# Designed miniproteins, single chains, continued (2), part 109

Each design is a single chain, and the fold is of that chain. pLDDT is the mean over its residues in the fold that is shown.

## One batch from the design tools (miniprotein)

Design m7785
Fold by ESMFold2-Fast:
Structure m7785 (fold): chain A 117 residues (1-117)
Amino acid sequence: AAKVLVVDDDPVALAELAAALMDAGYDVYTASNAVGALDLLRKYKPDVVIVDPRLPGGSGVELIREARREHPETKLIMLGDLSEEEAQAYLAAGADAVVQKPASAAEVVAAIEAVLA
């Protein structure tokens, strides 16, 4: 199955999305911060990373830049409550897609399928 890394500092949102993606047939890894996400990227080489920009210290943009530099084959999806300006900044930083919160599990799965096509 495709490997998906979910990064969110909200433990409830993280657990709910991870469960839905596992039910959809993905191999799911989770991280609550950018440092943990980068470690899991290096160790497991996921096909897709889903990251919430509300990571402490504004590390969402830096995580995208680092992931794109070190793991150019990995697809990057931003999942958050984003302005148009924020969404454009993440796409400019190398994100492959942006998904707006609130988002259903089906919308997240559709975004994963689109970036892996």
Scores: mean pLDDT 83

Design m7786
Fold by ESMFold2-Fast:
Structure m7786 (fold): chain A 77 residues (1-77)
Amino acid sequence: SEAEREIEVALEGMRKAAEILRYYDNGEFDKAKELLKEAISEGEVGEFAYAWARGIARATGDEENLKLIEETYEEAK
């Protein structure tokens, strides 16, 4: 069903967000930016990855990573 497909897309986006955030947390900013830009180029999966990564950074008070995530998204448009 379409709902099952949307759930799978959201889960894939969350998995990508977790990987991207790991690179930001490790200070590997160039790799994190590359992965986020690649995810965004994949369409809806990338939109979920961006939304989830941004949400976690906001929730954890990681203002530096939040800024970098948002700047990378603007570059990827």
Scores: mean pLDDT 81

Design m7787
Fold by ESMFold2-Fast:
Structure m7787 (fold): chain A 71 residues (1-71)
Amino acid sequence: KDELLAKADELARQGQRALREGNGKEGLELYQKSSDLLKEVSKQLTGTESAVTYTSASLLEIGGEIDAELL
């Protein structure tokens, strides 16, 4: 769980860096991989923790797409 969450965070940070450097496609792909990983973690959880993790994954996916359009 914790290792997968750390990996998802690292992928999101790499995506943000790629977007800032003008690599919109690469940045969006990294955000998508991070989001997919968080969604997989949420499937293994139950109750409120699962809902929070899934919501975070969805916001990350949307944020990546918005950042790619703005940069």
Scores: mean pLDDT 68

Design m7788
Fold by ESMFold2-Fast:
Structure m7788 (fold): chain A 67 residues (1-67)
Amino acid sequence: SMMLEEKAREAAEEVKEEAIKMGLSEEEAEDIAEHFLDLVLTRKLSIEEAKEIALELAKMILKSREA
């Protein structure tokens, strides 16, 4: 659905911005946003479920970097 793809891309932009605010680099945040899109568009998860998973991955990356 075009509407789902549009909503997913908007949510991916929000995920990227949130990851940057958490302290990730722009490149890391882009990777998180791409992972989010794969979860929604390829693996057919809901936007809410995919966002939770993507932001949890961002937290794990941040923790690994600060260790």
Scores: mean pLDDT 83

Design m7789
Fold by ESMFold2-Fast:
Structure m7789 (fold): chain A 82 residues (1-82)
Amino acid sequence: MEAKEKVIEMLEGIAAGLERSTDPEDQELAREVRELVEKIKSMKDIDEIIQTLEEAVERFKGRYPDIAEVLEKAIELLKKES
């Protein structure tokens, strides 16, 4: 599924950017994003992936609004494939 592959690429891009930082907070966030990628890779149902990303937006929106914005764009992309 093309949309799922693009979402994985977006999340891997976020994690790679965070991993370039020497800030421990950015490195912890990178681990959380990597865990989200692995979870999504194991899913085959687009609705399950959307729900998982919506839960991630809720977790990140207060502290990491830039990350939440990218996740919201990923959700929009997946909804267009539904």
Scores: mean pLDDT 80

Design m7790
Fold by ESMFold2-Fast:
Structure m7790 (fold): chain A 90 residues (1-90)
Amino acid sequence: SLKEELLKIVEEMYEKAKDASEEEAWKIVQEALGEILDLVKKHKPDKYNEFALKLQEVVLKALELLEQGVPFEEVLEKFVEEVKKIIEEM
C-alpha cells in the first residue's frame, strides 16, 4: 500500500540519518521528504495540500527545537515519530 511504502521511506531515512553528521542527515531528510511528497501528490492528489501543510509544521517544529538547543538525535527521533503519525492518519 502507499502507507507501507511511505513508512518504509521514513524508516530508511532514519537509519541513514541517525549515524550521519548533522549536515548529511538534513540532506537525507530533505531527499526523503521530497520523495514522500511526490508519491502523495501522484497517488492521493486530493490529500496532498493538507499532507504537505502538516509535514511543513513538523519540519518547523524540529527547527525550533534545534534552535532551543535540543540534541539533534532527540529532535530527529521526534521528527520521525510525527511524520509516521501524519502518514498513518492519511
Scores: mean pLDDT 88

Design m7791
Fold by ESMFold2-Fast:
Structure m7791 (fold): chain A 66 residues (1-66)
Amino acid sequence: GPKLTITATGDRPIMNLNRGPIPPGQSVTLDAAKAEITIREDGTAYVRVGSDVYLFDPDDVTITVT
């Protein structure tokens, strides 16, 4: 199925509450069919897949779907 890849391209890590942060220069690949993307009122983004929650500033990441 389609894959969603989030790469930390900025100076800040991608936060994950269960697994720890993804440091700058690293990426995570998720099932795009199960990924829920929400932009919050403060402009931060929240991606959830099952029990995994990723929080980041959209300016600090590159998102690709393959």
Scores: mean pLDDT 83

Design m7792
Fold by ESMFold2-Fast:
Structure m7792 (fold): chain A 60 residues (1-60)
Amino acid sequence: SPDEEVIRLAAEGRLDEAVEVFKKHAEELSPLAWDTLISALRQAGREEKAEEVEALRKSL
């Protein structure tokens, strides 16, 4: 599922790929997948991308 794919890619550090899956399936994603991606981006120091993902979440 898109949820499992986002969580897996984030855990593997494949953050750009996780963001792409997120953008394609944002409305289908669980809160857990969203929180996992945002946390992984912040842990990697990708704060601007984490803010972009949060902004998109707020628009839904």
Scores: mean pLDDT 81

Design m7793
Fold by ESMFold2-Fast:
Structure m7793 (fold): chain A 105 residues (1-105)
Amino acid sequence: TLAQLRQLLTQLGFSEEEVNALVETLEETKDLPEEQKAITLLQKFKELRHAGDLQINLIKTMGIKAAIGYVKASIPYTKTLEAKKDAIALLNLLKIAQGKELESL
């Protein structure tokens, strides 16, 4: 749900402005196909966090499932707490674009 997404992002230390921008983007894209929704969400994430370029390219070239698999596999290899938080956020934005349940990891 939108409330669960807001709670997750807030717990990850995202600002109220960042959380609002991502939730608004999700609401604006709710009727779009999965891939277009995911790309738009990740483009907004990139504007706010300066991360997600690789994941956007993976969706465009290999699809959402490949992007999710890559992000999930990358989380144990993140070198900073900030990078880990961004990876967890990216994973959950991809999952919500698919209509799937969120993961805290």
Scores: mean pLDDT 83

Design m7794
Fold by ESMFold2-Fast:
Order: sequence, then C-alpha cells, then structure tokens
Structure m7794 (fold): chain A 96 residues (1-96)
Amino acid sequence: SEVREAIEELREAIENGDVERIVEALERLKRLVPEVKEEEIPEILELVEQALSFGDPRVAQAALELVKSLLPKAPSELIPRVIGLMLRAIGILLDS
C-alpha cells in the first residue's frame, strides 16, 4: 500500500539522518491520512517521535501537521501520546 511505502520511506530517511527526505515522507504521510488504518498509527507516532529528535524546525512543522491530521483517527489510549508529540513539535518551532 502507499501508506506502507511512505512509512518505510520515513524510516529509511530517519536511519540516514536525511532531513529533506524526512520532511518529504512526513508530508506524503499527511496526504495519505484518509488511507491510514488505526493499527498503523502507533508505528507512525513512533517514527514521528524519532524524527522530532533531530530538532529541525522543518521536520517539526511537517510532523505537527501530520499528527494534527491523525488526531481524529487516533484511539483514546493514544491521545496523550499525540498531544505530547504536538507539544514537542511546538517547542522546536519556538526555539527556532
């Protein structure tokens, strides 16, 4: 699926430390949010957390937009994690 391809692109970009590709993969995943299954959300949030560790404001902006788009689809047990990632992204943007 296109969602699986985008998840793997994001994973590879993070492993390579390629900020430009991380941004592109996050933006692709945001466009694919209507196709994202609930079961895929924990994996996506894990990768967003790893991407945010780079402290790059472009990554933070793309991650914030993706996580906002995922919020309506997130099961209740993941809402605190979603909010935590949004706050981390906002923190990076305020420091830039």
Scores: mean pLDDT 89

Design m7795
Fold by ESMFold2-Fast:
Structure m7795 (fold): chain A 81 residues (1-81)
Amino acid sequence: AELEAELREAVANAEEVFARIKAQLIASGASEEEAERMAEAIVEAIRAAAEALATVSAAEAEERAIAEVGERLSPIVARHR
């Protein structure tokens, strides 16, 4: 599955993925501190999703990963308005 491959690749390249996400968030108007915190949460969600994908269906793991990312992004979006 494409999602499975992407999640495993992201875990293997966590540092690069973190830097890319952080840079994109800063470009979108987040502060450096907020972007770093969000990037950490997103990378953790990716790791959790990759682990879950080993034991559950792809659809279930995908829903879980999306929910985790959404929860972390929601406060930041509200803060920056």
Scores: mean pLDDT 68

Design m7796
Fold by ESMFold2-Fast:
Structure m7796 (fold): chain A 82 residues (1-82)
Amino acid sequence: GHAETAAALKRLAEEYSKKKTVKGEELAKELEEIARSAEAAGDIGSAAGLRGIAYSIKESGKTVDAKSAADGLKAKAEELAK
């Protein structure tokens, strides 16, 4: 359900909060893995949304500020947790 997806995003955000920068390819891969787990749990909508975000990040090919990435992941987790 949404709670499991939210928990996974929050864990990733906590990891990234300890870094300075993250490669976009790494972030996209992590989001794709969380999306796959969400889909397996029946959370198809969250899985589709996360895959879309991962695709956009992968296409950019840029290094991402880790704090900004962590803040975004936390916000998405809170949105899914309600």
Scores: mean pLDDT 79

Design m7797
Fold by ESMFold2-Fast:
Structure m7797 (fold): chain A 92 residues (1-92)
Amino acid sequence: EKEKLEKEVEELGKELEEEYSKMSEETKKVAELIFKIKAAEENGASEEVIQELREELEKTIKEAKLSEEEIEKAKELAEKAVKGIKLRAEIE
């Protein structure tokens, strides 16, 4: 049912908003970069573009001195965001 997918998208959106608001600015930036990499891969972007984003991600992690735990949280948030986009595409 379309209504079931719409509810999942709405609930996922609320979870993402709440988790994102609790993150540090550095962790948010890492989550955004991971999301951009995943979106670029899904859209068939060139390897050069993907590599550039990966290099920016590595630099951001090093400069922010993020813990492995913070990096994992950023990755989970980015994965949820990608899932939300795919679910929205299925509705329409």
Scores: mean pLDDT 78

Design m7798
Fold by ESMFold2-Fast:
Structure m7798 (fold): chain A 99 residues (1-99)
Amino acid sequence: SMAPKGEMTYRLRAVGIVQALLAPEYRKKGLELSEAAVARAEEVFAEVVERLGLSEEEIEELREEILRFIKENGGNNEAGIKFVEELAERLKEADEKLE
């Protein structure tokens, strides 16, 4: 469901977005991802794009932000958790501002 809920719903959406946008990059580096997890992530990402009306430019900006984060913080689990929490808050604020 894409209806506003608790903090956990936005955190799961943030994780899905990151996984969907990073899956092609991880595959290029020879890292294997669960096909079921990638499919779920792509579904979550598509629902967020539709719900928030994200443009191709906004999607590309988000992809570049995530790729920059991975380049600067790759392998740092604590930084990754904070990034997901910050993205979750941004998603919540965007959802609450929908008129």
Scores: mean pLDDT 76

Design m7799
Fold by ESMFold2-Fast:
Structure m7799 (fold): chain A 100 residues (1-100)
Amino acid sequence: SKVEELIEIMKHSLELMEENVKKLIDYIKKKYPNDEAAKEAIAKIKEVLKETKEKVEELIEEAKANPDVDVDEVMEKFNKVLDEANDKVGEIYEEFLKKV
C-alpha cells in the first residue's frame, strides 16, 4: 500500500540520517580530540538526532494508526522535520567551527 511505502521511506531516511550523523561525530572526534567545544557540539548534535527520531516515530505511528491517512501531508511533515534537523546540525557545526 502507499502507506506501507511511506513508512519504509521514513524508516530508511531516518537510518541514513543516523549513519551520516555518526560519520560527522566520528570526524569531529578524530579531528578535534579532547576539545571541550567539540564535546559540546557532539552532545547538541546527538540531542537533535534524538528529537528528530522521536518526531519521525510519531509520524510513523500516525501513518500506522490511520489506513486512510493523507500520504502527501505526512510526507510534507516528514520533509519539514528532516529539513529542520539538517539546519540545526549545520548551525551547531558552524558555531563550533568559530570556536576552533
Scores: mean pLDDT 89

Design m7800
Fold by ESMFold2-Fast:
Structure m7800 (fold): chain A 74 residues (1-74)
Amino acid sequence: SPRREHAERLLVRLYQEVAELQATASEEQRDRMGELVERFVREVERMVEDGASFSELEELVRKKLEEIRRLFEE
């Protein structure tokens, strides 16, 4: 579906940003990031099934990426 394709593109971007964060993160932080990303991917997929708009999907992914980043800021 068009929404699923859009969500997949957003998740690819999220994975890329997470990979950059992992390059500077500790092992513990990398493991925790992996768990959070997996949970967020499942949440995004459910939102797609629920018929969320493209803007809602973009906002969710951006918000979750900010949450991940904040876990690893000094």
Scores: mean pLDDT 76

Design m7801
Fold by ESMFold2-Fast:
Structure m7801 (fold): chain A 110 residues (1-110)
Amino acid sequence: GIEELLEKLKSSDPKIRKKAAKELVNSTTDVKELLEKLVEFAKKTKDVGAHKAIIEAISELINKATTIEELEAVLKASKELLKIAPDDIEVINMLIGNILRAIGELLDLE
C-alpha cells in the first residue's frame, strides 16, 4: 500500500528509496493527495535520505502534473518542505530545483 512505500523512503539503501518514490508517483491518481501525504511524512523524519527521496518523488509529480492547480500544489508542498528540511545543502538545492521547474511549467501553461 501507499503507507508501505512511504516507509521505504526511510531505507538506508538509496536504490530502495528511489524505487519507492517512483512507485508512489506511478500508483497515484491524485497528485495533490500524494503531495499532502509526502509533506506529512517528511514532518515525521529528519533523515536526509528520506527528504531526498520525497523531493525526487515531487520532481516526478511535476512531470505528471497537467493543471495550474497541481503545479501550485507542488509549490505549496515545496515551501512546506523547505521550512522543515534538514540542514543539508543537497536537500536545499534539490528543493530549489523543483521550485524553479514548477514555476517554469506554470509560465508555459499561461
Scores: mean pLDDT 85

Design m7802
Fold by ESMFold2-Fast:
Structure m7802 (fold): chain A 88 residues (1-88)
Amino acid sequence: MSLKEKLLKKLDEKMDELERLAQALIARHPELAAEVQRSLAIAKEQYEEFKKFIESEKDENELNRKYAIFLLFLTAQRTHLLVLERQA
């Protein structure tokens, strides 16, 4: 399995976790559905752009750096959803 395949697999797992959290939040707080769906849509759009980046990039240091940045982005999105639930 290549470095690119390993990074994509880990991000797919994190995206699945975020999507499950979003679905659970909507089930508990239907009034938040529109905001949660917007946050999830932004995360999915950024993930598609990141996949294009991974496909074109040849520098392993840049791959690891961008991967770390995207993990921070997903962590921020997860935190945003949890804050929305606490404010509901």
Scores: mean pLDDT 83

Design m7803
Fold by ESMFold2-Fast:
Structure m7803 (fold): chain A 76 residues (1-76)
Amino acid sequence: DEVAALNERLVAELKERAERLAKEHPDDPELVRREVARLLGEALLRLAEKLEEAGAPQELVDAVRERARELLARAA
């Protein structure tokens, strides 16, 4: 399942980046939270593009894009 494989890799990469940011900025949890939200939003937009290219259902693509926009709005 191409979609499942993409999601698994994306989640693993984001988790590693989030843990690294938290380790590097232990005194600034607000900065870490905002950066993680921004990275998640950007990653979800890229995931939506790949899902669309892979022929995923439009409902799924739209849901991922909407979630990305929500995260980016909260990060700003």
Scores: mean pLDDT 76

Design m7804
Fold by ESMFold2-Fast:
Structure m7804 (fold): chain A 76 residues (1-76)
Amino acid sequence: SRIPGDFDGDGVVTAEELATALHLLGEDATSAEFRARVRALIARYDRDGDGRLTAEEWRALTSEHSLNELRALVTA
């Protein structure tokens, strides 16, 4: 199975990649509120402040949360 959120396999997960993964679960990725919540979620785990998650930060996030849990966090 492919790992959602790292579609290009570069070892970095961007806000766009995470939004795309959540959109594939049926969420409206075009709303400004949804995009803002995705960025806020990334900022919680973004240790270097560049707006991207490294493979280590992504592993930390996914060890505690499934994609369905992440969806719930951004959709409220």
Scores: mean pLDDT 64

Design m7805
Fold by ESMFold2-Fast:
Order: structure tokens, then sequence, then C-alpha cells
Structure m7805 (fold): chain A 90 residues (1-90)
């Protein structure tokens, strides 16, 4: 799962770089993300970069397949963890 997380991380970074610069390159990256997540390209586009990143991180940490959680559900899990860590930071 670490190799998959690294690949998704690189693709999301490239997607952010190309999203407003080169639509064709951004579309190629959405196709690669679609393959990695096992979901339709349209759903990848709908989730956005933050939702996809949250799914990938939760998959790596919890072994929950990225396709089984919505981006919102994954993001809420990460927010909850961040809040717990913030409470422990002192």
Amino acid sequence: SLEKLNEISELLSKYTSYKYKDKKKAEEILEELSKLFGIEKKKVEEEGEFGLAARAIVEADENIPAKELTGTEAALKLIDRALERSREAL
C-alpha cells in the first residue's frame, strides 16, 4: 500500500500543478488516479484532490480500500485524528 500511496501522492501533486495550467495533462492524471482508486474518472474528478488524498491516506493507515470511502468520509477520519493529535501536542 505504500507504493500506491506514493504514486497517488505524486499524481495529486502533478494534478494540482496542471489543473489550471494544462487541462490535457490534468485529464491524463485523472485517468491514472481512476486506475489506482478503481473508480470512474468522473467520480475521481468529483472528489477533487483533497478528497482523493484523504481516501489514499486512510487506505494506507487503516487498510480500508480507497473506493469504499467517499472523500468526505475519509477527510472526516483525518480531521478527527488531527484534532486528537492537536489535543495531545502540549
Scores: mean pLDDT 72

Design m7806
Fold by ESMFold2-Fast:
Structure m7806 (fold): chain A 89 residues (1-89)
Amino acid sequence: EKRVEVLEKSFEPFIEIGGETALRRVIKEFLEATKDSPVLKEYPDIVEQLKKVAEGAKIARLPPPIKNFTKEDLEALVKVAEKYGLLKK
């Protein structure tokens, strides 16, 4: 779906202004916002990959909870991390 393309474009400015550190922080914020979601329990391998990308990143404030997300959103984050060299294929 078009969601992966939209997410990739959404992260391009973060790489331009904050580099890989900003992208790692955004992924960590996403994991904190979604931590109680049943979707994360269904896809532990994808969650583990995202946690590795977020490792060492610090968030200054807890993000608001994310209401809706899907497996495709998790896969899109992994693809963005791979594209920017934060995660190996």
Scores: mean pLDDT 66

Design m7807
Fold by ESMFold2-Fast:
Structure m7807 (fold): chain A 68 residues (1-68)
Amino acid sequence: MIIEFENGLIFEVTSKEGNTYFGTLIIPDLNKKLPAKLIKLDEEKYKLEILETNTSEIIDKKYLTIKE
């Protein structure tokens, strides 16, 4: 499963546990990969957590494209 962000970031899901997607955040322009979590907060909002920087961002579902 791949989740694409409106800003061009790609989240490659490796596992899912409850409302949490674990995987790798891909920054294509930088050819960079970061360990990250995407947490479903409700039907309209997700939280992206970048594990190595301890940064987090709330993202509206409308800015996400979920591909299987």
Scores: mean pLDDT 81

Design m7808
Fold by ESMFold2-Fast:
Structure m7808 (fold): chain A 55 residues (1-55)
Amino acid sequence: GLSREEIEEMNKLADEEYRKRAEELKKQGIFDTIEHVKAGIEALDKARERAKKKL
């Protein structure tokens, strides 16, 4: 199974991807909370998949 360190690294990468997507939407002038949430969920899923492939 995954160690605590592996899980923390996965979550860290997911949070970084979410933050990047949220900032990108803000730069595009998209301030709708629902659209930000949707983009964040997609970014988290992609980041977690990439982190899992590194393990």
Scores: mean pLDDT 71

Design m7809
Fold by ESMFold2-Fast:
Structure m7809 (fold): chain A 76 residues (1-76)
Amino acid sequence: SLREQLLETLLALLEAEEAGDEEAVKRYTSRIKALVLEALEAGDEELVAEASALGRLYNEDRAKAREAILALRAEV
């Protein structure tokens, strides 16, 4: 699903930033923007809101963002 792709890409972005992989960070950031645009075009306002909340958490506390993303992925 689009939500699963977003969560997986967000987790990959977190790992890439911890690894200092600037090319991967750029690639995953671009993919996240594309997935959010796809959700917006599909009218999935709930997914857009969830992505915004996760983005805020990522900027505030990356460890908590990771925990939140993993918990959401576990819900399937």
Scores: mean pLDDT 80

Design m7810
Fold by ESMFold2-Fast:
Structure m7810 (fold): chain A 79 residues (1-79)
Amino acid sequence: SAAAKAGTAAYQERLVEQAKELSDKGVEYYKKGDTQKAENYFGQARALAVGARQSKSLSEAGKKIEEILEKAKKEIEDL
């Protein structure tokens, strides 16, 4: 149904937003030299990507989260 599709889309958007917040915090702590906290935040974002990729209905969110993490990795490599 249209309502079910809208609900799935909203859920995927929230997962992507959560992963971006976690990834942004990971980069922030890495820049501060707190590598333990940075790895914890990146680990949480990676777990969201893995979980999303295991579901066919959430695969697009999983891909977007992977893209967010790849951008964060490049930002860190450029430091």
Scores: mean pLDDT 84

Design m7811
Fold by ESMFold2-Fast:
Order: structure tokens, then C-alpha cells, then sequence
Structure m7811 (fold): chain A 74 residues (1-74)
């Protein structure tokens, strides 16, 4: 699956950014992984708005959602 491959590539980039402490960049990559998996842009935007003053929490919630969606993807 090309979309699954692209999602995994973005997810891995997100992990690298997160481990480096670059939480805003991590959130961006996790969001791109979620878009590749077919998650609506609005749902991603709502998570970002919820955590607008806490980039680490935004990245953590988006990472968890990406992990759940990757596990469900065939």
C-alpha cells in the first residue's frame, strides 16, 4: 500500500523530531502521516488547536492517533 508506506515514512520522521525535542516538527510529521492514512484535516486541526500552547502534548496526541491508525491499516 503506497499510502501506508508514505504514512510510515512521515511517522518515522516524526519520531526522529520528537526524540530531538523538536515537538512542533514532530506534530507536523505525525499530521502528515495521518493525512496519508485518510484522517480528515479538520480532525488534525482540532487536536492542534486544543494543544496550541503545548507543542509536546500536540505531538503526543497526534503520535498516539497515528499509532492507532497505522495498527488498523491493512
Amino acid sequence: SERLRIAREYYEKGLEAYEAGNYEEAALYYGLALLALGVPPKEIAEILEKHKDDPKKAAEELRKLAEERLAEAE
Scores: mean pLDDT 88

Design m7812
Fold by ESMFold2-Fast:
Parts: sequence; structure tokens; C-alpha cells
Structure m7812 (fold): chain A 68 residues (1-68)
Amino acid sequence: SATDRVIAELRSLYQTLLELVKAGELSVEEALAILEEYHAWLARTLSEEDRKRVDEEFEKLKKELEEA
């Protein structure tokens, strides 16, 4: 589904950002800002039901990134 693809893309972005933070190339704050901007863009394009699933995944990934 379109939502499954969006969640996969969000997870892919998260992995890239996490790798950059671990490498010292980005701060956690910079990585969070990128992830939050992408999530905000997605929220404007999705139905309310799809938005809930994406929001749940985003909150999990945000917490994981904050703990990096």
C-alpha cells in the first residue's frame, strides 16, 4: 500500500540519519529537525487513517534517534 511505502521510506531516512549521528557528521538535534520536516510534509499528503500509522512510526523513530 501507499502507507507501507511511506513507512518504509521514513524508516530508511531514520537509518541514514542514525548512521550520520553515530559517525559524528550530524548532531541529534539536526537529525531530528530533518526527520520532523519530512514527517510534517507527509502529514499534508496522507488521509487521517494513514496519518495515524505514520505518526505512530514517527514517534517510535524520533524516540530511538533521541536515545542515540
Scores: mean pLDDT 83

Design m7813
Fold by ESMFold2-Fast:
Structure m7813 (fold): chain A 88 residues (1-88)
Amino acid sequence: FENAKESVVEGLDYLAEKYPSVREILEETKKRVEEAKSLEEIIAVLEEAARELERFKPESEDPEQTEAAVYKLRAAADALREALEDLK
């Protein structure tokens, strides 16, 4: 769990630096991931952030960065869900 949480936090830091137009949402997502108590909570946080970014995309100054961030967040959530299932 701790390794997965730390990996997600590092990934969010990287994305925030790479996609500055969505940095604020990614920084808030990172904070919520750090407070998560389970892998399921991390998955939920990532999915919520992706939905928030999708709603923001039409008003985004850089829609490509927003779309890339959404894709990365959903991919991370899916990977964590698969890892959780494989651990059973």
Scores: mean pLDDT 75

Design m7814
Fold by ESMFold2-Fast:
Structure m7814 (fold): chain A 94 residues (1-94)
Amino acid sequence: MLNTEATKKMLEATKEEKDSKTIARLVAAALLLMAGTAEDARIAAEIFRELGIEEAAELALKQVELSARLEELLRQGRFTLENADRIEAEIAAE
């Protein structure tokens, strides 16, 4: 899952972080990312970029793209679990 992978990359990059303000921002970004909306994932990506965690920011932006594409499928009446899984796999691979 893109949100889980972004959180893992964040934790790996910051495992030695000791600044309480930075830790609070990282926790906020992880919670936003796990909320699952496109807007929350976009805000999480901005926080990761400000903190220099590029891999987590890129994965958070992929979550934004996934959410947007799934919403479009739902609007078109073409939303299925198979289509959702396929789109997530395509976005994760790119």
Scores: mean pLDDT 77

Design m7815
Fold by ESMFold2-Fast:
Structure m7815 (fold): chain A 90 residues (1-90)
Amino acid sequence: LSDELINKIADAVVETAREIAPLSDEEEQEIRNLVKETIKRLTEAGVDLKTAAGIAVENVAQYLYKKGILTKEQAEEFIERATKRVEELL
């Protein structure tokens, strides 16, 4: 699995979140780290990239919701839009 592809997935997730709600540079970096860590951990465990990326999107949605950055409805919109963007990269 290429670092370039993982970085593109992380960037797509951050861009989607930014379109829904304003993010600080720290929050954007935390999202990128969460995506990269989730994908790396799951793919090393034998999970396929598409499934790993989907789980990363769900984890980011939970993070944003718990921090009060997104409402429940915005988190659901984020999952739908981020999943579509990520699938276009795979």
Scores: mean pLDDT 88

Design m7816
Fold by ESMFold2-Fast:
Structure m7816 (fold): chain A 90 residues (1-90)
Amino acid sequence: MMSIMEMLKEISKLLGEALEALNDGDYEEAMKKLDEVAKLMEEMAEKLNAPEEIFELIEKARKSTDPEEKLKLLKEALTKLQEIVDELES
């Protein structure tokens, strides 16, 4: 299984690739990568015993059919997950 740090690295990479796909107008590729991000974030949130708020953000992102809204919600969830990781490593 991936470590938390490996998951963070992969999530950040996929978010960057999704943003590039959006800028290129490849909405199908962007949606695919954002769905992969949401899945990894959900797995990471479960491992961290994250607050319900983070799961709600991920679920809202999963339900969104707008790749730009999906990216925004996943970035917000990533920020909150990173805060939890930073607290555990402090």
Scores: mean pLDDT 83

Design m7817
Fold by ESMFold2-Fast:
Structure m7817 (fold): chain A 110 residues (1-110)
Amino acid sequence: MVAEEGAEKAEEGARKAREGAKKGPEGAAEGAEKAGEGAVKAAKGAAKDGDPEGSKRAAEAASEAAGAAGEAARQAISGGPESREYAKRAIEGDARAGVGAAGAAGAAAG
C-alpha cells in the first residue's frame, strides 16, 4: 500500500538522522534532510491511500522521523559558527519533517 511505502521511507529517514547525528554537524544535516523527505512521503502516502490503518502507521512513522530530525538539528546547531550551513540544512530538514508529520496525522484523523 502507498501509505506503507511512505511509512518505510520515514523509518529509514529516522534511522539515518540518528546515525548522522553521531557523525557530527554534516552527518546530522544529511540525516535531518532524509528524515524530512521520509516524513513528507509518509504524508503523501497516507493522503492518497485513504486506508485508516495504513494512514495511522504512516503518521506514527512520520512522527518518529520528525523527532529524529529535531535531535539531528540540535547536533548540527551545537557545532558552532563553522557549522552554520549544516545547522541551516538540518533546521530545514526538521521543519520539513514536522510538516510531513502534521500532514500524515491529519490524513489519519480524517
Scores: mean pLDDT 80

Design m7818
Fold by ESMFold2-Fast:
Structure m7818 (fold): chain A 87 residues (1-87)
Amino acid sequence: MVLSDEEIEDIVRKLLAGLSVAAEVSEEELERALARVKEELGEDNYEELYKESLAIFRESLAQGLDLSTALTLVGGYVSRKIREILS
């Protein structure tokens, strides 16, 4: 299965919001959760986190890693970076 750019972006947005990629949330709920994360981290930190998370996810898939492994790598990066910024 080849993920579209929109699907990749949606997965990364859910991970940044602290949601499961399988979570059934409305676009409005997702945008609200992301707005809260932006408020807590600051816009510059959020932009860096989003850009790097997208890069890690895309590179993992391009290297032939399965979806579960790619999600684990991105999720670990996101959790580490949020903790670092909030410390």
Scores: mean pLDDT 80

